# Designed miniproteins, single chains, part 92

Each design is a single chain, and the fold is of that chain. pLDDT is the mean over its residues in the fold that is shown.

## One batch from the design tools (miniprotein)

Design m3206
Fold by ESMFold2-Fast:
Structure m3206 (fold): chain A 95 residues (1-95)
Amino acid sequence: SSSLQQQGQSYQNQGNNYFDQGDYQTAANYYSQASTLYSQSLGIHNIQVSHTYTNLGNSYRNLGDYGTAIDYYTRSVDSFPGNYIARRNIDTLRS
């Protein structure tokens, strides 16, 4: 629904603001909520959910939790197989 998508976008924007401030844990919490709302509205196999999982992966990568980052990048690729950024980031962290 448009309401769930608007709420998802709001949480995505809050996540971006905290990420830009270097508060990666708070950013991850907001991105997680955005992914849930987008999944409920759009299903799990779409580009918006994929991008939100990429942002979760980036947040955990910056926290030094590379295992969790790889898990989220993998979910990002599963949601949208064309997400080459997430795939590249998996390869980089496994190097």
Scores: mean pLDDT 89

Design m3207
Fold by ESMFold2-Fast:
Structure m3207 (fold): chain A 79 residues (1-79)
Amino acid sequence: MKSELIARAIGAYLAALADAEEGRHELAIEHAERAAELLASVDREEAIEMARRLAREARRLGAEEVAEHAERLARELEE
């Protein structure tokens, strides 16, 4: 169901932010990829916006590697 995929994507997005905040950058990237994959399957445009939002929030938290990865995810989804 589309709503279940969106809920799972939001869960993965929140997990990515929590991991970034706690310094688990590698795990944050894995959760970010999962969130983008799930959301892109139902709404590519929303997935792009989510990836851009994740990049901004990760940069605010000082997680530059996570931010750069999220920006790359957004660019890949735009193609």
Scores: mean pLDDT 84

Design m3208
Fold by ESMFold2-Fast:
Structure m3208 (fold): chain A 84 residues (1-84)
Amino acid sequence: MTPKELLEKEVKKLLDYFEKNYVGKITREQFRKLLPLDLRGVYNTLVPVDKEAGDELLARIQKVIDENPDASIEELIKLLKETL
């Protein structure tokens, strides 16, 4: 397993947690702000993740968020899972 694949697997687990616990419970604006911060926290604890691969993944996630301003939390999670 590459460091990138390991990071993507852990991010997918976090997205599954968000889908289960945040859909219908927080606003879209709150989710869009919290998602990059929570992912940064997970990234910082992952070993043996390559920093460059992690930074690239976080940038891809931020791009999906920025390109989909009107998406619901459920739609954003689905799009993120499809792009990872």
Scores: mean pLDDT 72

Design m3209
Fold by ESMFold2-Fast:
Structure m3209 (fold): chain A 93 residues (1-93)
Amino acid sequence: MKLSEEELEEIARKIEKDIKEFKKLVKENKEGLREQLEEELARAEKEGNENIAAAARAALEALEDPSVLEDYIVEQLRKLGFSEEEIEKIKKL
């Protein structure tokens, strides 16, 4: 395998922490987070930053459906060159 189990565990912990923080922000200030994400999306589109724009769109959709965030993270891991086996290990940790 290209990554050690310890490295996969570290990545999984960082992803879990980020997801928990996002869910907390949605619960405490959903509308404020939406406004910030819409501003970031508008800025990214103006500057032609497609990756940032895509991330902002995924986050906006995740405000209504948190499963969108998990799907987006999985897609980003695939784009970064993670194998399906490595992604499954990250999900299980």
Scores: mean pLDDT 75

Design m3210
Fold by ESMFold2-Fast:
Structure m3210 (fold): chain A 56 residues (1-56)
Amino acid sequence: MERVGRQLARAVGLLLGGRSVRTAAYESGFKDLRTFSREFTKHFGVSPREFQKSME
């Protein structure tokens, strides 16, 4: 994958599909949850956990 934006787009799709934050992170090519949470929050203004919670 070329850019963090492509990985985040894939992660959003996985979260919308009901996958866990951990699964979304690793299946989108992030090596750890800290990096994923930081990049996700920077891009969307909310944490992956808060994003997933808002879809409940």
Scores: mean pLDDT 78

Design m3211
Fold by ESMFold2-Fast:
Structure m3211 (fold): chain A 85 residues (1-85)
Amino acid sequence: SAALAEARAHLERARALLAAATDQAGVNAAAQEVYRAWKALPGASDAKFQEILDKAIAAHKDEPDALAAWKGVLEAMIAELEKLL
């Protein structure tokens, strides 16, 4: 479907941006693409996105480096969204 193809394209872009990210701006760019992928999915709700985000944050709460923690959060979110494609 067009919606799944759009979501997949955003996740592929998010993955590439995250791999290249060396600072918070790079991580933020990847995060924007993750959210765009979510919004492209049929039936996507902000409440459900927040649930996935909260779980990913909880899984990385003990990471002392903020950049590494956010990269981990986004990697977990990309993996979770890929299960929906």
Scores: mean pLDDT 87

Design m3212
Fold by ESMFold2-Fast:
Structure m3212 (fold): chain A 106 residues (1-106)
Amino acid sequence: MSIFEIMEKKINDMLSEVRKAVENKESRENIIAILRENATKIAGALQMLATIYNNHELEKITQEFVELVKEAIEKMRTASQKEMLKIIEELAEKWLKLLEEAKKIM
């Protein structure tokens, strides 16, 4: 399994975890914590790849990934639970597109 397949699986696992958290009516803070934990692991993996391959394009993708997380968290501050799920679903779609771009430049 490639590192990109592992990251893609992690994104899908995060979506499943967030859906369960919303169904269980967990706090906004708990839902944001799920996002932060998974974002840190995926961004760390991307940063490691950028460093190993000395790849400036991959570094740029890593930065865009992190900026999308910041934007999502800001939107979630005033969002309902259903709106938080939608924000994270849209974020996951953007993340998967960034991973496809990362695959092309390696």
Scores: mean pLDDT 84

Design m3213
Fold by ESMFold2-Fast:
Structure m3213 (fold): chain A 79 residues (1-79)
Amino acid sequence: VDERIAELTARVGELFAKRAEEAGKQDLSTLARGMADAARAGNVEEANRLGEQLRKQASTDPEARKLLAEAMREAIDAL
């Protein structure tokens, strides 16, 4: 289960980072890439920390929340 959670976290991070970068949201893209990298490295604590920062920053940006929801849907469909 940890393997599937790490894979999902990495995919969400990568997909959101790409979408955020395309939307000009570089700070969010950087956080999302960091989260994906930490998840792939098996650093669960760092992945969770970066994921929480990403969620807090996205919560104040309706466009970022939409992009995150799209990334999550795409990542789940790919599992």
Scores: mean pLDDT 80

Design m3214
Fold by ESMFold2-Fast:
Structure m3214 (fold): chain A 81 residues (1-81)
Amino acid sequence: SIEEALEAAVAEGALPPELARALAEAVRAARAGDEEAMERAAERAGELARRLAREEGLSEEEAEAAYEHARALARAMAAAA
């Protein structure tokens, strides 16, 4: 499942737990038919990715790319749910 894939990614260190939770929230909201909650979760995933990129010392351009990528990922996962 998507949730198992997210849990595995966190366990492997490939995905921060906070970001995995936001992605899982988007998937759960989509399954519940709550598009507004899904979009809020996607936005939260983006904001978290941008913050984490800045904390890691990445450029502002890379941080904005991380934001857009995380939002797109959340929406893609939600659409697959």
Scores: mean pLDDT 84

Design m3215
Fold by ESMFold2-Fast:
Structure m3215 (fold): chain A 63 residues (1-63)
Amino acid sequence: SEVEFMNSDTPETIELRKKQLEEARKKAIENHKESNPTVLENIMSGIDVSLELLERREEALRG
């Protein structure tokens, strides 16, 4: 289970992490879209997986 990347499972920390991932996405596009599309694709894929895991975690906290 890759859900252990966070020390606490609170809605507040999950929301903060989602914001950090969206900022990382924006920066990845800005820095890599024309220089290395493969790197950008890998970063975007990783961010999408991380966001899905955070959404699943948030739902678990809601019951």
Scores: mean pLDDT 75

Design m3216
Fold by ESMFold2-Fast:
Structure m3216 (fold): chain A 62 residues (1-62)
Amino acid sequence: AEELGELLRKLGASPETIEAAIKALKDGMSESQALAVAARLEFEQGRTKVAQALLDKSLELD
């Protein structure tokens, strides 16, 4: 959880996205699934570059 939050922060995710991804991980999602949730939220906010980086990381962890 802590390590995922740090990764998301370094990739430039918003605080709201970080909170949602950590919640997903605590709710039983895998790290790759939590990163995919984060990517979707960033994309919906128009932060396409951050969303792409998060999606790439999610696919790497599969």
Scores: mean pLDDT 80

Design m3217
Fold by ESMFold2-Fast:
Structure m3217 (fold): chain A 54 residues (1-54)
Amino acid sequence: MTLEEKVKQKVDEEIAAGKPVEELLEKYRSFPGGSLREVYEKAVAISYLEEKLK
């Protein structure tokens, strides 16, 4: 499983648990990325969530 697939799976699990897409998007946008990995995970999660809002 790639890091991208793992991030998308985690987001899908959070949505399935009843968390609104908008709240998850705000959570990821407000998360300060310090490492390259965290910046990448944040970018993947934001992109995936924004696609769901279309």
Scores: mean pLDDT 78

Design m3218
Fold by ESMFold2-Fast:
Structure m3218 (fold): chain A 95 residues (1-95)
Amino acid sequence: LEEARKLLEELEEAIKRGAPSEELIKIAQKALDKIREAAREAERNGDLEKALEVAELTHRLHELLSKNPEVYEALKEEIEEVEKLVLRAINRAGE
């Protein structure tokens, strides 16, 4: 999760710099990949604390990308898939 946090910080700085959408998509995609891995691990292990941390990072990514609609639209399906994985991890941990 530390790598995902660093990627989100990198994404926020890139947005502030006015980086091109291609660069923002690449950073966001790397963050989504790390969040997805962590969500799957949290689901497998029934780790509620990790599932909640993953949920926080997913929410942060969504907020950052909502400020850049072009990037959000490019990653919309992947974001929705990750959000569903996070919900499954939380539900699994709560069982």
Scores: mean pLDDT 81

Design m3219
Fold by ESMFold2-Fast:
Structure m3219 (fold): chain A 63 residues (1-63)
Amino acid sequence: PLYRVAELTVPAEKAEEVAAAAREAGATVLGVTPSEDGKRAIVTVAGTPEQLERVRAAAEELA
């Protein structure tokens, strides 16, 4: 299927919540990469545009 990939930079403490929201939206979590100082994380997700929209909204509310 034709999926899109998005990278979301969030506070490290909220990365798990954002990943959970992505899975609940039906998106696939490809990885969570911590920043050099461990204060942030990049959550990489794949999904449909609608699934990624839900993930972005959740990330913005958690940030």
Scores: mean pLDDT 79

Design m3220
Fold by ESMFold2-Fast:
Order: C-alpha cells, then structure tokens, then sequence
Structure m3220 (fold): chain A 59 residues (1-59)
C-alpha cells in the first residue's frame, strides 16, 4: 500500500461509513462518486483513483 493510498483510506473513512448506511445501491453509487469528486478537488488526486481505493477498502 502506498503512502497516498493510506492517506485516502484514513481521510475518507468517515464518509465510507456513511455510504455503508445507504440502503439503495443506486444512491450509494452516486454518493460514492460525489465523495470521490470532493476529495479529488481537495487533494489533486484522480477521482477515479479515490473511488477505486474506497471500493477496495470499504465497499
């Protein structure tokens, strides 16, 4: 695991826990993309990469 991957996991953890509470998979998918976009804008890391790390770690 890279240092960047660890930072993404740590900083997105509370958002991933909220995503797990969403019962509609369509809503969960949209919210996951929104979280990835938000952190992409904050960190400069690709939104696709953030989404992949969130899926690998929590969803």
Amino acid sequence: MTKIEKFIIDYTKPFVEELKKITDPRVQKVDLKSVATFFSNLTGVSKEYIEKIIKKNGL
Scores: mean pLDDT 75

Design m3221
Fold by ESMFold2-Fast:
Structure m3221 (fold): chain A 85 residues (1-85)
Amino acid sequence: SEAEELAKELRQVAADTGRELAKLWPKLSPEQQQQLVEPAQRVVEAGQKAMEAILAGDLEKAREYLEQTRRLAEELLELAKKLLE
């Protein structure tokens, strides 16, 4: 179903983002790690809203929040990489 496909994509975004961030995390100073806390929370919040929309059967909202989650995840990883340059 479309809901199952969206849930799979959401889990994949979370898994890929978590793996990449985990590789970068030990290379960051405590101050740099602190800078990533709020961006990471925004990713989690958007992903939670996407999952809630999937469970509610609101596939339009689910797609919107999934795209927001993907964008915020990309911004989080870009910030982490920039801090290491």
Scores: mean pLDDT 90

Design m3222
Fold by ESMFold2-Fast:
Structure m3222 (fold): chain A 97 residues (1-97)
Amino acid sequence: MAEAIDAAIDILEENGGKVSVDELIERVMKETGISREEAAAVLRALVDAGIATEEIDPKDPRKHLLVLNKEKAQAYRNDPALRAELERKVREILEKM
């Protein structure tokens, strides 16, 4: 799960801090081999932790973007306790269905 969280943050950073929710899910699945449900749980955990925010795409209001908070992403990368907390959050989201 840590690999999938790291992949999501890396993809966001490589794309200027903004990626559509659908594109990010597909790319995380491709890079890590996790399920769509697991990828969606990773994105939800990033939003709940404040590492990313979900915004409506101004070009298409039917689509949502994730926007990376660079300071919180850096804190996550450098803090083993925060990394463990986020992995637990992903598991809790998946167990809820």
Scores: mean pLDDT 83

Design m3223
Fold by ESMFold2-Fast:
Structure m3223 (fold): chain A 91 residues (1-91)
Amino acid sequence: MSVEEQAAHLRGLARAFEETSREELREELRRAGLSEEAVEELLRLLEELARVAREGAAAGEAGDDEAVRAAYERARELVAEMTALSDAALA
């Protein structure tokens, strides 16, 4: 994946998170059977992912290729952590 594609992906994530209601997501996670602890941890990770996506998008606008790649890798780590937490909570 090119740096331009990584920056575009991070811009897309940042936009999606701005459009996502945290309260609606919290209620959906509760209905899915997650504990309050798992819900709050997932929302904490989501907030960190949103921050990383915004920082990576801004780095892309500034032409900071190294910062874009670092943000993209951090975003991938956060998504993997969120997936593992969700899978464990629903097992």
Scores: mean pLDDT 84

Design m3224
Fold by ESMFold2-Fast:
Structure m3224 (fold): chain A 56 residues (1-56)
Amino acid sequence: MDRVIKSLEKFFGIELTPEGREELKERLKSAKDAYEMYQVFVDLVNEDFERVVKLK
């Protein structure tokens, strides 16, 4: 899981807060493929940008 989160952060050029990483871990449990993983990341960032992104 940590490697997936790190890969998504690097791919999008976004560093998540510890809270954002924990939330992403929960949402990723239901993601089946890379497309769903990317969508979950984008949705989380768009919903709670100020809380989950370390740098705006």
Scores: mean pLDDT 77

Design m3225
Fold by ESMFold2-Fast:
Structure m3225 (fold): chain A 101 residues (1-101)
Amino acid sequence: SAAKELTEQFQAAVEAGDYAKAFELLIEMVEKQTEAFKEAFADDPETLAKLTELFEKIKELLKKAKELAEAGADMKEIQAILEEADKLVAETGELIREALA
C-alpha cells in the first residue's frame, strides 16, 4: 500500500537524521489524507471546508519546517513550528469528533 510505503520511508528518513526528507514525506502523507477526507465528508461541505483549511495550514507549517531543516536551522525553531502544527492536528480531531456526534 502507498500509505505503508510512505510510513516506512518516513521512519527511514528520521532514523538517518534526514529531517528535510522526513518533512517532505509527511507533507505527502497530509496531501493523501486531505484527498481521503474529501471523499469521506463529500456530504458535509461545511465540515470539509474547515478540515481543508486546517490541512492547508498544517501543510504550510511542514513546508516551513522542511525549509528550516534544509537551511540547517536551530532545532528549537523547527520544534516551535511542529508544536504549532500539532495544535492544528488536535483541532482537526475535535472537528471530526463533533461532526460525527
Scores: mean pLDDT 80

Design m3226
Fold by ESMFold2-Fast:
Parts: sequence; structure tokens; C-alpha cells
Structure m3226 (fold): chain A 85 residues (1-85)
Amino acid sequence: SEEELERERERLERSRAFAAELGREFPLRLLADILGVPVEEVRRLARDPEALAELLREEARRYEEKGDLAMAALLRSEADSVLSR
């Protein structure tokens, strides 16, 4: 619903503000929410950049199949970023 999208946007804005305060490009909590996995799982995958990048690309493909091209592009961008770290 519109209210659920609004709450999600507010949540994203808070995560971005927190990330800016900590100097982080993309917060792990935001990635966990987008991927539908626990934050601890993203932290484990962050230790294997190639595995994390593949997971992000698979999720991007799913969003692209659903017609969410913006989310797909964001996830692919993050996958490339992970591999360049």
C-alpha cells in the first residue's frame, strides 16, 4: 500500500542518514532488508565478496523479472562495488 511504501522510504532515509553519519556507502542493514535475509547473514557474506556479489546479481535478476528495473540497477551497482573493495 501507499502507507507501506511511505514507511519503507522513511526507513531507507534513516538508514542513509545513519550511513552518512558513519561514513558508510551502503549500510549492511539496508542490504539485508532488500535481500530478505538477516543482517548477520550479510555480514558473513561480506567476508566473501564474490559470494555476496553473486547473491546481489541473482536478486537483481529477480527484480528485473518483476519489472523493478531501478532496484535491479541498484543491486548490480552494489555487486560491482563489493568486488572493487
Scores: mean pLDDT 70

Design m3227
Fold by ESMFold2-Fast:
Structure m3227 (fold): chain A 101 residues (1-101)
Amino acid sequence: GAAASGRQVYDALLAARPALLASERNGGDEVQVELADILAEADRLSHELAVEIARLLLFDPERAARLLEEAGALELARRVREFGEDMRRQQALHRARERAL
């Protein structure tokens, strides 16, 4: 089914990209679920698009969102921007806690 297809894309990208594995070690389960869901929805549009989104999502979520907008996936682009903003917020909170020590 579509869920199995999306999981296969996600698993292949994790195996190919150490940065995604690092995100699993430093992020919560919510980040993993959102990342997997975004990639599964992108894969339904195009496997090539899903691969490119996975490459950009951790480094340039704004560029990833623009690619989705160009593909007509406006709602998914909004989710990618929100994901990027949440990741930046979590990282800023982590740095603030480290500085408080």
Scores: mean pLDDT 67

Design m3228
Fold by ESMFold2-Fast:
Structure m3228 (fold): chain A 127 residues (1-127)
Amino acid sequence: SPLIDAFFELDDLAYKLYKEGKLTREKAEQILKNLNIDVKTEALNLASLFAIVTFDPSKIPEIVKAFLDPVNLLLPIETAAKVLNIDKDYLRKRLTVLFEGFERLHPEEAAKLAERYQKLVDELKKL
């Protein structure tokens, strides 16, 4: 699944770079600007995704607040796991089911989303 692969590679690579001190707030802001990604819009989109994955819309404000940090937008699974106090492997399993369903029902939109996450991965590889 291109969407699953790109989203998981984004989280894994960004987390590694963050732990190595290579992914700073300044670098995260520059990557998002280079790809014309609006932080507020992306924070809401990711919060909506994780609310669907967890079936808990009550956590949307907390997730949005976390994703307003540009670094956290590049660490979506790690950030959501922390905010929700949910195991990261459990979130990955739930995301896999959701994204496989999305790719079957909306292949054109899934391909566009996969391309977007792949572009973020490509920008991180330059760090």
Scores: mean pLDDT 88

Design m3229
Fold by ESMFold2-Fast:
Structure m3229 (fold): chain A 61 residues (1-61)
Amino acid sequence: VPSPLQRAFAEFVARVLEAMRALGPDASAEERRAALLAVIDELGRTHPELAAAYRAYLDRV
């Protein structure tokens, strides 16, 4: 049985992969970044500290 944090991380990864796949290979970097930020915002509703860490990482690159 996964912990709540392990489940949240697995769901986050799955949603990121699905969002990227839904955009397809012709998606721009801007569209992919927007989709990733939307998934991070959804994560923030249950795990705001993890969402903040991911947003900070994206702001650095």
Scores: mean pLDDT 76

Design m3230
Fold by ESMFold2-Fast:
Structure m3230 (fold): chain A 92 residues (1-92)
Amino acid sequence: SVKVLELPPEEELRTIVTRLELAGLRVLEARVLSEDTLELVVETRDAQRLADALESLGYRVDRAAIEEALARSPRVRLTIYRDRTVEVEPAF
């Protein structure tokens, strides 16, 4: 995807939350950690749906990391960086 745009972090976060919710995913927490970092906690059993939603927004996601995290917990913490990389860990 093209650079979207110099969106403020709060606007980028809102866009991500809206896209995930439209995909049928449950967003439990969403916050701006810094100018460069967003954090979400998402509840799902569907690793492919989560990965597809994030990739549709232009984020680079490790699908295996999502599957591993969801094998350990029905909730994952997503750390989203300015460069559009996503770090995934189980949330408890």
Scores: mean pLDDT 83

Design m3231
Fold by ESMFold2-Fast:
Formats: structure tokens, sequence, C-alpha cells
Structure m3231 (fold): chain A 83 residues (1-83)
């Protein structure tokens, strides 16, 4: 029971990392794998998967903001940040 939730967390974390580091085509394939896993998972496994995605999202958001600031990459509409 607990091992299945932990396995779902670890698998989702690995897939999410590959999506963020990969190409758009790879991201679509990995997203489909996560969706398939979610459809076959228990509510507890789905909760673990959601937590893994949240953890990865926060980690990569901070890294992305740092890289954008240092490399001069556009963060979209600068005006939307001044509202």
Amino acid sequence: MQQQAQQAYNTTLSLAQQMNDGTPDTALQLQNQINTLSSQSSPQQNLAMSQALLDMSQQYKQMSLYLSATSGISLGNASSLQS
C-alpha cells in the first residue's frame, strides 16, 4: 500500500524531470505516460503523483526564473509583471 504510493511518486518525479529537460515532442510522450499511469492508479497513488508534479514545478520554476534573469531571456509581457 505505502510502497505503491511511493513508487508512483518516484515514477512521476522522474517523468516530470524528463519532460522539463526534454524537447516538446518528448514532453507530449511523457505527459501521455503520466496520464495513463494516473488513469490506472488508486486515489492514494494519484495524490502522490500530484505532489511529485508540484515539487518538480516549484524547483524548475525557480531555476527558470534565475536563468531568464541572468541570460536576458524574455519572460513574456513585462507589462503584466508591473500591474
Scores: mean pLDDT 59

Design m3232
Fold by ESMFold2-Fast:
Structure m3232 (fold): chain A 76 residues (1-76)
Amino acid sequence: MEELEKLVEEAEKNVKEAEKNVETEKARDWLQGEANTLRLIAGEAEGNPEWKEVAEKARKVAERAEKAYQESLEKL
């Protein structure tokens, strides 16, 4: 539980940092990678009621990363 929560917090920080440079290919790849990782974390946490908040936070950060990635592609 605590380990997954820390991973989600770290991913959220990474997403915020990548959003600052979203025009770069490297930042877009990073956003996609973080979104994929967060979706996997949310899926794993979903099976345990104690991890419900971590799962919800992971999905929300994944959605944020996915949206930033998609908006970046629309500007190309």
Scores: mean pLDDT 77

Design m3233
Fold by ESMFold2-Fast:
Structure m3233 (fold): chain A 91 residues (1-91)
Amino acid sequence: MAMEKEKEKRREELAKRFGEFVYNVSKTPSELLAEAFYEAVRELPYEVVEELIEVYESPTSGELEKNQELGKLIFGRALEILAEKLAALKA
């Protein structure tokens, strides 16, 4: 279905933007961070993905504050996934 392809594109776009954001801020290995953010975004309901993309495309102060909890959800989950990936590399 056309909507399923659009949802997948939106998830990939959000994961890429978050991965690039974290890489630029922290200067950590971008591949592992991008993978962790991609996996975190895949776990989100589509409506949350769409809302976060709108914040990236047209941010306002009120929308940024409103979406802090959504940002924490993605960031926290991405850090958990990143920790698992780093542990696997050391094992």
Scores: mean pLDDT 66

Design m3234
Fold by ESMFold2-Fast:
Structure m3234 (fold): chain A 65 residues (1-65)
Amino acid sequence: TKELQEAMEKGSELTKKIVDLDKKRQEAIANGDTEAVKSLDEEIKDLIEELKKVTKEYNELRAKA
C-alpha cells in the first residue's frame, strides 16, 4: 500500500541520517570537539526515537494489510 511504501521510505531516510551523523560523531571524538559530540548525540537520539515511531507504524500497517 501507499502508506507502507511511505513508512519504508521514511525509515530508510532516518537510518541513513543516523549513520551519517554517527560518522560525524566519530570524527568529532577524534578531533576532541566535545561540543560537536554533545550536539550530534542529541540529534542521533531524536532520530532514533522517530525511527522507533515509524517502525511501530509500519508494523501496524503491515498487520492490517
Scores: mean pLDDT 83

Design m3235
Fold by ESMFold2-Fast:
Parts: C-alpha cells; sequence; structure tokens
Structure m3235 (fold): chain A 100 residues (1-100)
C-alpha cells in the first residue's frame, strides 16, 4: 500500500516534469516537488535499504527542482531534463521493488 502510493506519486511527478518541459515550468515544478516529498516520506516509512535509497533519490530531485525554479532559463532547461531522467529511474526502481 505504501509502495503503491509511492508509484502513484512518481507517475504524477513524471507528468508534472513533462508539463514543465512543455512550457508550464513554475506551476508544474512546484507540483512535482510536492509529489517527490510525499514519495520520499512513504519510502522512508517503508524502512528498507532499497526504499531508503529511493527516498534519497527523491530528496535530491526536490533540491534540483528548487534550483531550477530559482535558476536562469538555461539552468531551468538543463535541470528539468535531469529531473525527467531522475523520475524515470525512481519509477523503474519502485516497480522493481514491487515485483520483488
Amino acid sequence: ELLDKAIEYARRALEHVERALAGDLKTSLEEAVKAFREMADLMEKLGTPASGGIAGMARRLVELAERALKGTPEEQKELTQHLLDGVRRILAALEELKAA
């Protein structure tokens, strides 16, 4: 149940990051930050080494999104692309954890 909720938040975060790349940057990144934080909290609560690693990845994406929100247009493009790659890795890791 915690893992299923984390997967739901990861999918929401993916949609928000994709919208940010499409031009709705500020609002979409703010929503992605919320989803990353909720996913990290759920993974920390699960309390396994694997879930702790995923929580750490999500916390790092929060930091990158906050930097993008304060950055130049060039930094925003670069950091938002890293967010897209990062959220895809998190989603894959969550799906692997569920399959185990």
Scores: mean pLDDT 85

Design m3236
Fold by ESMFold2-Fast:
Order: sequence, then C-alpha cells, then structure tokens
Structure m3236 (fold): chain A 70 residues (1-70)
Amino acid sequence: SEEEILEQAEEIMEKTIEQLKKETDPKKRQEIMLETIKQLDELKVPDIEKTKFMARLIAESTEIDLELKR
C-alpha cells in the first residue's frame, strides 16, 4: 500500500540524514543524497512526498555546510 511505501521511505530518510550528519565531505553527501533519491524512485514514492523528502535532504546538507564554515 502507499502507506507502507511511505513508512519505508521515512526509514530510508532517517538513515540517510544520520549519514549526512556524520559526513563532512560535500561530494560524499551529494553521493548519499543521489543514492537515496534513487531508492525513493525504486519504491515508487508519490511525487509530492518525494519532493518533500528531497527538500528535507537539501536543507540538512545546507545546514551542515553552514555549520562547517563557522
């Protein structure tokens, strides 16, 4: 069901965000984000929810970059 897909997507997102927070290299974070987007595509996550997840990943990576520049 769509609900089960979203639950799996949320689990993937939580694991990805933890990986992003532990990675200081922006190139490696980009690779992690791209791999996560591929996993969401393979799960057939609805476009609206996928857009929200992508925005969340970008926000997390941006916050890490800002913190590292201080």
Scores: mean pLDDT 82

Design m3237
Fold by ESMFold2-Fast:
Structure m3237 (fold): chain A 99 residues (1-99)
Amino acid sequence: MEERIKELKEWVEILHKTGILSAEQFLLLVEYLISEVAKGRITPEEAAKILDALAETFEKLGHRAVAEGFRKASEYIREGKNLEAYRAVVQGLEAEKAA
């Protein structure tokens, strides 16, 4: 898990540096994490740790609204509130776009 989180952080930083970073990629990632939890392939805690790692990475890159969205999504997924987790990411991305 920790090595996968490191690879994910590096991937996000590369996408940011190359200008390929898009909202759709992160929404697909959240949908994927929710699907994997539903299938029992990862735990809600493991999915939440990935979302926490994304929040930390976006905060470090200066994208505070997106980081807050991922932090809230992490909290919601731990509570089993999958729709609220998805909405938190959407709201974070839209808030960043408006800034």
Scores: mean pLDDT 75

Design m3238
Fold by ESMFold2-Fast:
Structure m3238 (fold): chain A 93 residues (1-93)
Amino acid sequence: SLVERVNKFLELVAEKLEKSNGLLTRDDFIEAAKEAGFSEVEARSIFNFFDIDNTGTLSPQEVLALVRSIRHHFPEVDPELLKKLEETAKKYL
């Protein structure tokens, strides 16, 4: 299901963000999305939408915008995974 793919994506992104000390690269994002079952085209489109400053990385503030967007559009996703990613991003603000 789409919800299962979003849950897996949130988990993988939180792990990558912890390992990268708060900077999520385009390549890390695409890898996480592909492992979660999304296409590379879908992953690139989503990344580019949130990469407002066009740095090729998502800042902690941009990751928080992603979390808010997912929470709004996918209310069935695991709130614990959303909270974990949100808290991880806030740690690097």
Scores: mean pLDDT 85

Design m3239
Fold by ESMFold2-Fast:
Structure m3239 (fold): chain A 110 residues (1-110)
Amino acid sequence: SEKRKSASLVAGAVIYGVGAATEALLTARKIRELGEKSSPEKRKKLLELAREAEEKARETVEAATKGAKTSNKNSDDVELNKKVADELRAKADETIAFAKKRLEEAKKIL
């Protein structure tokens, strides 16, 4: 049952990563909306912050996709699957913090 537990950990980490990427995309959308209501100079800076959040979301989805593939190929490698799950969760946490910081930077530009 350790194999099923480790696969479940990766599945949970993938879902968490996709959730973190979704939050980063919603944050990017908020920054873009602030840009649309701003002067051309401020808009340019705000669009750059939104792109950074979107790129981080993309990297997080790519990491989750790679993690899922690694887990599928190595379904019986409990230690590898635990490591993959931990790395995906850490990246998701980093993505949430990154997006939040970009929104705070956007608010300072206004």
Scores: mean pLDDT 89

Design m3240
Fold by ESMFold2-Fast:
Structure m3240 (fold): chain A 55 residues (1-55)
Amino acid sequence: TNTQQAQELRDRSRARIDAFRAQLEAEGRLTPELEQGLADALAQIDTWAQELEKS
């Protein structure tokens, strides 16, 4: 279903972004610009997931 696809998109995307952020933090390379970029990416993914649920 579109709802299932939307939830899978959210879950997989969050897991990947979390792993990447954790790696950057562990390396001392997490900048404010990267933090903003990751937040923007999550917001965009949520928008796509919402559109999938409406389709």
Scores: mean pLDDT 82

